# Ledger of designs, part 57: designed miniproteins, single chains, continued (3)

Each design is a single chain, and the fold is of that chain. pLDDT is the mean over its residues in the fold that is shown.

## One batch from the design tools (miniprotein)

Design m10099
Fold by ESMFold2-Fast:
Structure m10099 (fold): chain A 63 residues (1-63)
Amino acid sequence: GSLGAGIENGRLVFGGRSGDREAVGSGDTVEEAIAAARQAADAAGARGKASLPKAEELVRKLL
């Protein structure tokens, strides 16, 4: 899968993709973006969840 972080429409965005499934979240803060991505990963299934801990660490290191 792929992990990434960025800015879209003035909001922090991060998430990942595995095959045809993705989990992406956005927010005004790192914590909000992480929470949104975690919720999206729940909807996408366990594969998305496995990527979120690494994405959280990377996003926190960027700030």
Scores: mean pLDDT 60

Design m10100
Fold by ESMFold2-Fast:
Structure m10100 (fold): chain A 57 residues (1-57)
Amino acid sequence: SEAEKLLNEAVEALRKGDFDKAIEYIQKAAEVLGLDFKPKNREEAIKALITLKEKLE
């Protein structure tokens, strides 16, 4: 799915230390799933990522 691809790109961005890019991909994945996640920091971004991954599996 498109959301799954976006979440995989978010994980890759986090591994590279590109936090801004990771947030961007997380927000796009949430939009595809009809959700509104606006992480304010790295910890919130990680929590959003876990939640969105759980919804895809």
Scores: mean pLDDT 78

Design m10101
Fold by ESMFold2-Fast:
Structure m10101 (fold): chain A 69 residues (1-69)
Amino acid sequence: MATQELNLRESIELNGRGAGARDIRRVIEAALALGEPGDRAAMERAIALTEKILAELGLTPEEVPPVPR
C-alpha cells in the first residue's frame, strides 16, 4: 500500500505542477489499475486515495472530464 501511495503521489506532484485533465485522468486510471481487480473495497480505496492526493495538490476531480478510451 505505502509504495503504491507514494508512487501515485509523486506522479501527481510531478504532473500536477503543469497538469491538465489528461494527466489527472491517467493518475486515476493508474490508481484503479493498482487496486486488486475484482475487489470493490480496493477500487474504492484507489479512488479515495487519488481524490485525496488531488485535493492536497489543489486539484479537483471535477477538472477531469469523462474521456472516451
Scores: mean pLDDT 55

Design m10102
Fold by ESMFold2-Fast:
Structure m10102 (fold): chain A 50 residues (1-50)
Amino acid sequence: SAEEALDRLRRLLVNSGQVADAAEARALTRDQLADHLGLSRVTLYRAITA
């Protein structure tokens, strides 16, 4: 599901040290998550719907 894919990406941000913890990662909007990953919003959408 898209939410499971988003949770996986949030864990990657925590593991890579881009955010301090899981709570900070969960507080990110999809746009902020895409920005942290260096992705466009469209690319993020494609990644979570694949």
Scores: mean pLDDT 77

Design m10103
Fold by ESMFold2-Fast:
Structure m10103 (fold): chain A 60 residues (1-60)
Amino acid sequence: SLRKRVDELREKYREALEAGDLKAAVEYLFELSKLYTQMGDLEEARRAALEAAELRRQLR
């Protein structure tokens, strides 16, 4: 299910943050944003995209 995929991606996102892999964390947030869009959860999709953009700015 899409919800199970969201849960798996959130876990991978946490693991990436704990490992200091901000590049992987950004990619997982973009994948979460796409899944939320497919589910019609546009507010969560927007939040994930904004979080990804913020982390990406911190890399540069």
Scores: mean pLDDT 84

Design m10104
Fold by ESMFold2-Fast:
Structure m10104 (fold): chain A 66 residues (1-66)
Amino acid sequence: NAARLAAAQAAVDAFKAEHPNVRGTVRLDDDGRLQLFVHVDGGSLDEMTAITQEVAARVRAAVAAA
């Protein structure tokens, strides 16, 4: 769904604006499921885990609202 993809992308872009060392993108697979890809430059393992959880939570909230 285009609205869900747009909401997910907006959430990722907002997070990247707050965290300039974070790279992320969201895509739809062939089954219409959202796929989230996150990379953190220079982060610790704990920091990467926390960032991944926060991005995923924001994406889920944005998609649920769309």
Scores: mean pLDDT 76

Design m10105
Fold by ESMFold2-Fast:
Structure m10105 (fold): chain A 59 residues (1-59)
Amino acid sequence: AAARVAAAEELELANPTSELSMEIGVIRIEVAVDVALGLISREEGDERYAARAEELLAR
């Protein structure tokens, strides 16, 4: 999970103004909010973020 999260974050940082990076950033924020509210665990949040970022990059 950590390595996959780091890869997705690197893509956001490399292209911060691209539409793809903004979409990944929105997913990251939504997941962070769910974790902060106790709706999901941090580990589940990391997996969700990584999986959603990978789906977007595979398009």
Scores: mean pLDDT 73

Design m10107
Fold by ESMFold2-Fast:
Structure m10107 (fold): chain A 68 residues (1-68)
Amino acid sequence: MKEIEEYRKKIEENPNDAEAYLKLGEALFKQGKLDEAIEWYRKAIELDPNNVRAWKLLAEAEIAKRKE
């Protein structure tokens, strides 16, 4: 899980990096870890509420979770 490890490292170095939270969520979404992806998207939105892409990704993850 090279991408997840890299983004976790970025978050440890820069806890206010909203993009790193969003990218970590995307990587988790690809692995089917929907609950974790949603949590990281929410954290990205808390840091940058004007990030339209983060809101879109959150909606996609929540829709995917409803199919379960």
Scores: mean pLDDT 79

Design m10108
Fold by ESMFold2-Fast:
Structure m10108 (fold): chain A 62 residues (1-62)
Amino acid sequence: SRDEAKMRLNRAANELIDAAAAGDEEKVKEASERLAEAARELGASDDQIQQAIDSLIEHGKS
């Protein structure tokens, strides 16, 4: 459902921020893939997904 996809998106976003902060490249990749899948299910374009991933990674590194 859309609600389940939104929950998965929020979880993946938080995991991505944490992984980026920790410098864990494998977890960054895994969280990015989960985020992309959930965002795509919610109708996001590939460009929107990439911008979101890049933004969250930069936020985590800050």
Scores: mean pLDDT 88

Design m10109
Fold by ESMFold2-Fast:
Structure m10109 (fold): chain A 62 residues (1-62)
Amino acid sequence: MKEELIKKAEELEKEGLRAYAQGDYATAVEKFEEAARLYEEAGDKESAKRARKAAQQVREAG
């Protein structure tokens, strides 16, 4: 795994959660999708899947 990509993806997930809490669903989706992309590049398929599900849930909520 690429440690730097995972740390960046974790930070993007936190940003997505903050955006969601503030009602900014568009930004939340964007951040979760970016996190999923970085997890995929790092080879962390399970974390990428989780982040994509978070983006989908936000789309359904907004």
Scores: mean pLDDT 83

Design m10110
Fold by ESMFold2-Fast:
Structure m10110 (fold): chain A 65 residues (1-65)
Amino acid sequence: MSEEEVLKFAEELADKIDRELTRLYLEGKISPEEARKLQRDRLIEELMKNTGLSREEAEKVLEKL
């Protein structure tokens, strides 16, 4: 997977996770702080799982978003 493909995938994944967490927040199930932590942790985990990137590389992708 190219760097551009990884970034596009990360953006699409971030949008999906944000939508899910925003719904939980609006339902009163999580706080904004919990949503931010869950978004970052889940995005890193899913990037590693789906792209084969290390944790450090996944964190670099997040910095580019």
Scores: mean pLDDT 79

Design m10111
Fold by ESMFold2-Fast:
Structure m10111 (fold): chain A 86 residues (1-86)
Amino acid sequence: SKENIEKAIKELEEYKKEVSEEEKPYIEEAIELLKQGKPDKAFEYLLSKGLYRAAAIVMKNYVNDEESGLYEEAKEIEETKEDELP
């Protein structure tokens, strides 16, 4: 849905803060593809640039299956991050 694409864009914008300046334009191009309603093109583009983590973000939100292993694994990782802080 459009909401799932918007969520993917938000997650890519956050991830963009953690990548090199040289990689940021690739993430920005993927975001533009998502805005055009082309999540498959965004996913393929990111894979072609070797940005596998960004591609995984697109795939997760494109599927938009809240019961999917990838969605639940992402939640679990974020939740355990607080428990692992010294």
Scores: mean pLDDT 70

Design m10112
Fold by ESMFold2-Fast:
Structure m10112 (fold): chain A 83 residues (1-83)
Amino acid sequence: MSSKVTLVLAEYNKNYPEPLKDKSDEALKEYAEKVVEAAKEANVTLSDEDLEELANALALRHGLTEEQKELLLGYLRELVKAA
């Protein structure tokens, strides 16, 4: 796992240590927003490869399906591009 992904996960977990309970489309979008905010606070710039690795790590942490992981990755990419 890249050091950048590890830093983002550490920053997120400081504020939100519990696994994600709601895995709806809306909740995954809100979750992606919080993760991107954590990346900004950590002063980390994520490449597309970092975003894929981050989505995989988050899917493992929160027990996401492959479809939910792909949806989360899409939101992460959109939010990073908009920033």
Scores: mean pLDDT 78

Design m10113
Fold by ESMFold2-Fast:
Structure m10113 (fold): chain A 78 residues (1-78)
Amino acid sequence: SVRDETARLLEEAGEEEKKKGEKALEQGDLKTAAEHYRKAAQLYELAARLSPDPKRSEELRKKSEELKKKAEELEKKY
């Protein structure tokens, strides 16, 4: 379905933002890393809302919450 395809594209966009955050973190740029982790979390949350599969929706919400916590932890350090 269009909703399932859109959810997959949003999950892929979230994965790309997560990778950008990880690269920024490796370079010591905590602020940029936190910003990318927050964007990734928002994309995973939107993907979860659009996913017709309850199990996949729950997994995407967990990924979103984990990235929010990582961003909050980084934000305490700068």
Scores: mean pLDDT 87

Design m10114
Fold by ESMFold2-Fast:
Structure m10114 (fold): chain A 64 residues (1-64)
Amino acid sequence: MAQADANAKAVAEAVREAEKRGLVRILTPENPDRVEFLDEEAFREFTRIVAEKLGAPGATLGRS
C-alpha cells in the first residue's frame, strides 16, 4: 500500500540531493516538484541517486 509513497519520498530526497549538488534546477521555488536537469550526465547521476535511495529498483548497475 505504501510502496508508491515510499518511492515518491525517495525521488523527492534524490531531487533535493541533486539540487544541492547542482545537477538540477528547480524551475519554480514556490513549487520545488518541478525540476530541470542540466545535462544528460546530470540525469544519469540523478537516476543513480534514486536507485541508491530505493535500494533495489536500479540494482542492474550493481550486480551481486
Scores: mean pLDDT 63

Design m10115
Fold by ESMFold2-Fast:
Structure m10115 (fold): chain A 77 residues (1-77)
Amino acid sequence: GEEEARKYLEEGKKAFEAGDYEKAIEHFEKAVELDPESIVALQAYNMLARAYLKLGDTEKAREAFEKGVELAKKLLE
């Protein structure tokens, strides 16, 4: 649920700050999986895009960014 998704988002942010971008990605993907249509998922997509950019994966970064934009449109309607 939402509380579990938020915990994964926080753990992903900790991994990102530590420079462990692959571990951060795993946590952010779990946050989206647990609560896919939420502000937590929106933040997780933003962080996924940033983590993929740190790894040089511009295609996956763009995909995560586009998924975040589509989710933002749904949440604002």
Scores: mean pLDDT 88

Design m10116
Fold by ESMFold2-Fast:
Structure m10116 (fold): chain A 63 residues (1-63)
Amino acid sequence: MIGEVSPEARERLIRHMTLEEVEELEKAIDNAYKKGKISKEDYERMKAFLEEARERLDERVIE
């Protein structure tokens, strides 16, 4: 993810993410926002992505 993300790439990443990876991305996003590297709108969009990833992680618990 270097800026542009297709819906297919987003869905694939969500399916293959672990909880630890979600937490690391959350820290990276929070840090980037605080340093002014991303806008508030991008920050909120990324946080929504992470929430969806957490929900997909719950689905994966079923195996």
Scores: mean pLDDT 70

Design m10117
Fold by ESMFold2-Fast:
Structure m10117 (fold): chain A 62 residues (1-62)
Amino acid sequence: FEEKLLSLGVTPEEARRLAELIKQLPPEDQALVEKLLDSGWIPVGETLEELKAELERLKPQL
């Protein structure tokens, strides 16, 4: 995840932080994030709860 985030233009500090949050997600949500990153989507959120809320918001639109 960290290397994918860096390739999308995320700063090294932010890429590490987001990668740590993503690793705390259930495997199903981690797989979804990987697909979204491959599509150019960049995760938003300062906490695990915010990241989960954003993913739940996106799921009905997929």
Scores: mean pLDDT 78

Design m10118
Fold by ESMFold2-Fast:
Structure m10118 (fold): chain A 72 residues (1-72)
Amino acid sequence: SKDEAKSYVLAGERLFQEGRYEEAIEAYEKAIELAPDDKEIQKKAYEGLGRVYEALGRLEEAKKYFEKAKEL
């Protein structure tokens, strides 16, 4: 559901702030799966994934997700 997807975006943000990067990725991916037609949720989740991959030093993956967010 949309509410469940929003909850996963919020969880991803909290996990990212806690430095729990792998769990943050999983939460953002769940948000994307649960709201495939919601551009706002997709954009926030892709932006979140970009930030996590940037923090991990995985700059090519970070760039890919930031570009996906811009296209929404």
Scores: mean pLDDT 89

Design m10119
Fold by ESMFold2-Fast:
Structure m10119 (fold): chain A 64 residues (1-64)
Amino acid sequence: MEELIERARRLLELAEKYGTPEQVEKVRSLYERILELAKQGAPKEEIERLVQEMARIVLDALNA
């Protein structure tokens, strides 16, 4: 779980560095959702899907 949260944090940092304000806001919202789900004991698979969504946004930002 901590590894997924650390990946999410790194993705947020990349979004803040390279993304548009809209991309940053979306990635931040996903990051906050991940933290909430982790506190609630959600399955790793659910959190991993959100991390993958963050990664897609970051990839788009890096390729812009």
Scores: mean pLDDT 83

Design m10120
Fold by ESMFold2-Fast:
Structure m10120 (fold): chain A 106 residues (1-106)
Amino acid sequence: SPREARLAARRAALDANIESMLHLVETEPQLTPEEREAAREEIKNALDTMRLVLDELRAQGFEEEAKEMARRLIETGEKIKKLSTDPEVIKAVDEMIKYAEELLAE
């Protein structure tokens, strides 16, 4: 159905952004200062995109799926915080975890 196709597209976008962020954070120790700055910007953009995906899922009535994805974002965020040494990345991830926790508390 068109509704199921939209859900699948949102799930794929979330999966791609999670994989991208984990890869960037895992490679952080081998990056030049310029590459670290670019990686930080890319991680922040990925976090913003995932927040929009969660908001769109909720707006479309996929409340249970949004909560499942919020739980996955909290788990991924905690992994990023253990791997990253960038205070701006850690701050952006903390803000995302807080948003996801607030969504789950509703």
Scores: mean pLDDT 83

Design m10121
Fold by ESMFold2-Fast:
Structure m10121 (fold): chain A 98 residues (1-98)
Amino acid sequence: LLAVVDEIWDLVGAALERARRGDLAGAEALLEEAEKLVAEHRSEFSPEQAALLEEILALMREFLERMRRARTQAERDAIVEEAAQRLTALYAELYALL
């Protein structure tokens, strides 16, 4: 289970980095891979772990949508900063359950 969570973390982190660089299509593809891993391993997660993973994925979806609508560099930087802080907090909660 820890190895699966680590792989999901790597994919989400890579998606955030792609989005930061303006590669929203690449970020979307990596997020879809993370969503597939969560779905494939759903029976291995507790209800609490599954809820946190779904919240992390939902936050990334919201983040990518906000990035598509951002008109200035300042707006994009603010979205990335907020996403990084919120994702770090959610993953800390998830790892505490492992």
Scores: mean pLDDT 84

Design m10122
Fold by ESMFold2-Fast:
Structure m10122 (fold): chain A 79 residues (1-79)
Amino acid sequence: MQAIVDAILDAIRRGAATPEAEEAAKLLERLLKAGRPEGKEIYAAVLQRVADALLEQGRARGDEAGIAHIERVLAEMLA
C-alpha cells in the first residue's frame, strides 16, 4: 500500500496541471484490484488519504491550480 501511495503522490506532484493525476488514480485502482479482496473499500480509503496529503502539500506551496485539480480527480475517481 505505501508503495502505491508514494507512486500516486509522485505522479500528481509532478503533473498538477496534467492528466497524471487521472493516470495515477487508474494505476491505483488496477493495483488495489490485483490480489485484494476488499478492493473497493481500500481503494476509497487510500484515495481519501492520498488526496488529503496532496491538498495539504498544495496549500503549503500555494498551488491553487494543483489543489483544484486534485479535488476534481478525487471526486471523479470515487464516483
Scores: mean pLDDT 59

Design m10123
Fold by ESMFold2-Fast:
Structure m10123 (fold): chain A 62 residues (1-62)
Amino acid sequence: MMTKEEAEELVEKGEELFKQGKYDEAIELYEEVARAFPNTPLGIESDINAGLARIVIAVSKL
């Protein structure tokens, strides 16, 4: 079972990937955290961030 500390590290890695424009990789990490911690602030926030990354990809011309 993923610990809260491990989930926080994955979110941090997701944030770094997002900043680098690696949205697909960021989405994978956020979705992993959202699955491990459903209906928690951390999981909900991660799901929102994954959705935001998908919107950025959709708005991108490439």
Scores: mean pLDDT 81

Design m10124
Fold by ESMFold2-Fast:
Structure m10124 (fold): chain A 95 residues (1-95)
Amino acid sequence: MSESELEAEILLAMGRIALAVGMPELAIELFKEALKLTPESNTALLADIYTGLGEAYYKLGDYEKALEYYEKALKLDPSNQRAKENLAEVKKKLA
């Protein structure tokens, strides 16, 4: 793990905290910075970050963007349980 990947994990954690306290716009900024620091080879971390972006857009009511990010997460890591659960929930909003 590089120093940049460690920084990305910290930004992911900060973005998740921002979501928990009702700051989805801040979470989006933090998750986007995490993406810039994450190498394409770290598919598990990328999937977690895309799942966070999906959660942030879901909280903003942008269900189409939430769906896109959850699908990106699952393409990178089909075993990501959080993305699977959130994908099922957002599909109910779009039906």
Scores: mean pLDDT 89

Design m10125
Fold by ESMFold2-Fast:
Structure m10125 (fold): chain A 65 residues (1-65)
Amino acid sequence: MSEKELHNEIAIALIRMEAGIGIATGKVEEAKEQIEKITKRAIEQGADPEELEKERKEAIERLEA
């Protein structure tokens, strides 16, 4: 894997984990805040903005469902 691909995969895993925690604990707003923070930081570190924004939107949609 390239370093960029590895950073993308780690960020996606963290986004999905925070969404799961938010669903399990009912702390939806806290999970949304963490997801936004993870997404922004990953993009600043060179992750793919399009891929990260897709995962962010899917995670937030699941939290709001």
Scores: mean pLDDT 81

Design m10126
Fold by ESMFold2-Fast:
Structure m10126 (fold): chain A 56 residues (1-56)
Amino acid sequence: SRATYLTAEAEARKIPGLTEEEAREVGELAGAGDYDAAEAYLRRKLASLGIDPAAL
């Protein structure tokens, strides 16, 4: 849904070092209901930035 998309994108944009394009991708995956893909994408990006997801 659009609300899920906007919420997920806004939360992803708060992550230091994540690009606006990467935040939009998280929003698109979550908005489509593909939460496993959204989580996998986000975990991969956080790992590349050296960020522990537990610190968020």
Scores: mean pLDDT 76

Design m10127
Fold by ESMFold2-Fast:
Structure m10127 (fold): chain A 65 residues (1-65)
Amino acid sequence: DQKIVSIQTAAQIAAMAEGAKVEFREEDGKLVMVLKGASEKAIEYAKKIAELLRKLGVEVEIRVE
């Protein structure tokens, strides 16, 4: 889905601007958003992106490393 890919790209760009790295993984039909070196602000932003993806019918988990 092009909309999901666009949201993933936007999330990566936004996370990089906040000094964090984001990696998307697919595990058992679920999308996992892995945040590395994330600030509390970056984590809050990722939660908003995850909520948007869930509204589009995508199961999303946030993992902070």
Scores: mean pLDDT 71

Design m10128
Fold by ESMFold2-Fast:
Parts: sequence; structure tokens; C-alpha cells
Structure m10128 (fold): chain A 94 residues (1-94)
Amino acid sequence: MIDPEKLEIEVAGTLGLMDAVLGAKIDPEVADLYREAADVFAEMSKATDPEVARELFRRAAELYEQAAEKSTDPETREHYRRLAEIYRRLADEL
């Protein structure tokens, strides 16, 4: 059976990569931040060290906070802030 901790890191990395790729296509104002987030999530999906994954989760949270600040749409801004909170929580729980 797969290690639950490693599975959680791989799932978070894969879902984050999908969300970042879709976000880059939908929101041109924050597309650069989404491309940077996609790189972070791609690296996260390969991480085998929980400390490395924790740092990558924190970096993802920082990128979503920057996306929230750049976004002019209130609903999109709130979504980015929630994603940042989720990734910070994941980093703390590893």
C-alpha cells in the first residue's frame, strides 16, 4: 500500500498543477503567477521528502496570495485567498 503521507503530497501536487494550468488560461492578469505555481506543483508531485513538500506548499500559498492581490474580480480574489489558506494548512499538517 502507498504511504498515506506521500499519497497526500502527490495528490495535492497533481490537483494544484491542474488548477494552476486552468487558472493561467482563464485569468490573464495573474497568468504569470499561475505558471510559476504550476512549476511548484509539478515539483511537489515528485517530492519524497516531507520537508521539501512543506516548503513547496508554503511557496504555493505565497503565489496564490499574490494572485489574490493582483486580481480585480472579488470572487476570484476570495478563491485565491482560500487556496492560499488550504496550502498553508497542508504545509502545517505535514
Scores: mean pLDDT 67

Design m10129
Fold by ESMFold2-Fast:
Structure m10129 (fold): chain A 64 residues (1-64)
Amino acid sequence: MSPEEAGKEVHKYSQELSKEVSKEDAMEIHRLALGTFLEKLKTVSPEEALEIAKKVAEEKYKEL
């Protein structure tokens, strides 16, 4: 998986997860997931960065 493909999957996952939350909360989940993904890309594979970003998005969603 390319970094670009993994980034698109982060975006899709965050959108699906945050469909029923406020626009502001959806944006925050999205920013946190993408930020985590980009940071992790420095040290791990795109596939692993994607999985970590998904978990971070899920944890943030649970806090709402």
Scores: mean pLDDT 81

Design m10130
Fold by ESMFold2-Fast:
Formats: sequence, structure tokens, C-alpha cells
Structure m10130 (fold): chain A 87 residues (1-87)
Amino acid sequence: MLSPQDVAERLIREHKDEVIKNEAERYRSLALRYLFEGKLEEAKEYAEKAIELDPNYAEAWYLLGEVYKLMGKLEEAEEYYKKAEEL
């Protein structure tokens, strides 16, 4: 099985090539790139922008959960994971 990091790297490359097609997907791609770079505040900002454009974008909610988890905000991370799972 591919590790979560291998999946994230592939998704970053795929979305890098597709960035112009969809604004919500573009912001999620940017958030994922910043997350990979360890820029958690920027990752949070762009994940929130993706959700603002498409509140039903499960991958953006999941990514926001990952950002909050890495920031040490575990309760908020669990809420965002639950949102992603419900979509």
C-alpha cells in the first residue's frame, strides 16, 4: 500500500498540472503543497479558501483536519475529519 505521504506527493503533482481547471481544487492543491513544505498557517488559509468555494469538498475538509492535527489542535482536527467523512 502507498503511504499517506506518497499519496500526497502524487496529488500535489496532479493538481499542479490541473491548477487552472477549478479554483477550489487549486486552493486545495496549494494548501497541500504548503502542508508538505511545513507551512501550516498558509496550508490552513488555502484549505479554508477551498472550503469557502466548495463546502462539499471532502478532500479540503480532510486536509484542514490534517493541518489542525499538525498544529496540535486535536479536537478541531477531529471535527473536520468528521465533516469530510459525512460528505
Scores: mean pLDDT 77

Design m10131
Fold by ESMFold2-Fast:
Structure m10131 (fold): chain A 91 residues (1-91)
Amino acid sequence: LTAEAAARAEEVLAALTPELRELLQRATEAAEAEDFAEAAEALEEAARLAEEAGAPEAFVEYLRVQARVARLLAAGDEEAARALLAEARAA
């Protein structure tokens, strides 16, 4: 996840609900502070709200992958996080 990708995701979600935009901003700020546990929680909640709002399945899956990556980073499993991120980008 890059700041540019997060900004574009926020633009998409701003068309659906302001709550999703706030969660993505919180996730970005937490990740920049290396608080990956908080980033994961925000992304997990964002994925849930996006699904409930009828967002495209690809976007919901993207948020779920980012949440798993953040959760692995919070657990200190950098290798698993990199593998998951590479797999998601290759798909």
Scores: mean pLDDT 76

Design m10132
Fold by ESMFold2-Fast:
Structure m10132 (fold): chain A 60 residues (1-60)
Amino acid sequence: SMEDKEKLEKIIKFLEDIAENYEKVTGDREKVQEIRRIIEELKKTGNYEEALKRISEVLL
């Protein structure tokens, strides 16, 4: 549905903002690259639950 697409786009934007802010605060390029890879996979699969879980593990 259009609502599912809009939700996915908002989640992607939110995660991209997290990656940008994390890079700005920490300078941790390796973790930022891992987050960006997860976001790219999310764009291909639409599996935002898995993406959120994996990113939370990177940030911990």
Scores: mean pLDDT 83

Design m10133
Fold by ESMFold2-Fast:
Structure m10133 (fold): chain A 88 residues (1-88)
Amino acid sequence: SKAEEYLKKGEEYEQKGDFGKAALYWSIAGNLYYEEGDRQKAADAYVKAAEAFEKGGRTDLAIFLYQKALELEPDNEKARELLEKLRS
């Protein structure tokens, strides 16, 4: 799917240390999974994007994407824990 293509592209940029581009592609993958009706994969992609923005020093964008993941999966423990660490 288009979402899987963007997810893989994000992984390629992460391997190069380009966390900004990795986060961008994973954010797009999350949006595409959501449009495909896969809320769980959308939330997982948003968490990956948030972690990449955090590594790139973009804390506000990381917080925003963890919040998006929790809107789709309120019981997502990983997203909740990572968001709480950034707000501590």
Scores: mean pLDDT 87

Design m10134
Fold by ESMFold2-Fast:
Structure m10134 (fold): chain A 65 residues (1-65)
Amino acid sequence: MENLEKARKLYEEGKYLEAAGYAAQAVIDDPENPEAYRLLADIFEKLGLPEGAQRARERAEAVSG
C-alpha cells in the first residue's frame, strides 16, 4: 500500500523515474494488485517507454480478472 501511494505522489510531482521504482516495489509487495501495474504503465508512457507501458497494461488486465 505505502509504496503504491509514494509512487503516485512522485508521479504527480513529475518524478517519473523515482515513481517507477516505488511502483515496481508495489508490484513485488502485491503482484495481484492491478493498480500497481496501471500506475507503472502511466509512468512508462511518461518516460517514453510505450512498449513497457503496454506490457504493464496487459499484466493489469491479467490480474484484474
Scores: mean pLDDT 83

Design m10135
Fold by ESMFold2-Fast:
Structure m10135 (fold): chain A 56 residues (1-56)
Amino acid sequence: SKREEIIERGVEELSKLLTPVQVEVFRKEAEEYAKEHPDPAELEEHIRRVLERVKQ
C-alpha cells in the first residue's frame, strides 16, 4: 500500500542516521500514527518532520 511505501522510505532514510533499535521504534510509531491518520499525506508530513528533527 502507499502507506507501507511511505513508512519504508522513512525507515530507509532513518537507518542512515539511527541505530536499528531506534529505527524499529520509529516503524512502530509510524504504523500507529497511520492507523489514527488514514490520509497518506498526513503520514508523509509526519515522517518528514521526524527526519528534520533527527537531521539536526
Scores: mean pLDDT 82

Design m10136
Fold by ESMFold2-Fast:
Structure m10136 (fold): chain A 68 residues (1-68)
Amino acid sequence: AKEYAEKAVEAAKKGDVEAAKEYFKKGYEEFGEKALDAIQEVAEERREELTEEGGDNLGIARAEALEE
């Protein structure tokens, strides 16, 4: 779970919403809600590194991934 979380946050930080979305999908398919919790924890841990734009990108990726 943490590996997908790290990659999702890193992709969102770089503005790669599509890659972040795929990591949300893969994490959720393998680990369910635990993947979403892990991504949130990593985003909070890396909040100062993750810009406001990165946070927005992560939110968009999550919404699109869960809507399929």
Scores: mean pLDDT 78

Design m10137
Fold by ESMFold2-Fast:
Structure m10137 (fold): chain A 61 residues (1-61)
Amino acid sequence: MELTPRQERILELLASGLSLREVAEKLGISVGTVRRHLRRIGARDRGEAAAIYTEYLKKKY
């Protein structure tokens, strides 16, 4: 799958253990904006987002 740099950064932060709120605060955006990015990549929740990032990295190898 192809991710924008912003989407990849959001997934990276979530996979590193940050909550949606912590990701939003770190990037200077709203939690709603984080959730909109996740919806665009097909992630329904934080756990699914982390799983998608892990699969994305495996497919890039």
Scores: mean pLDDT 77

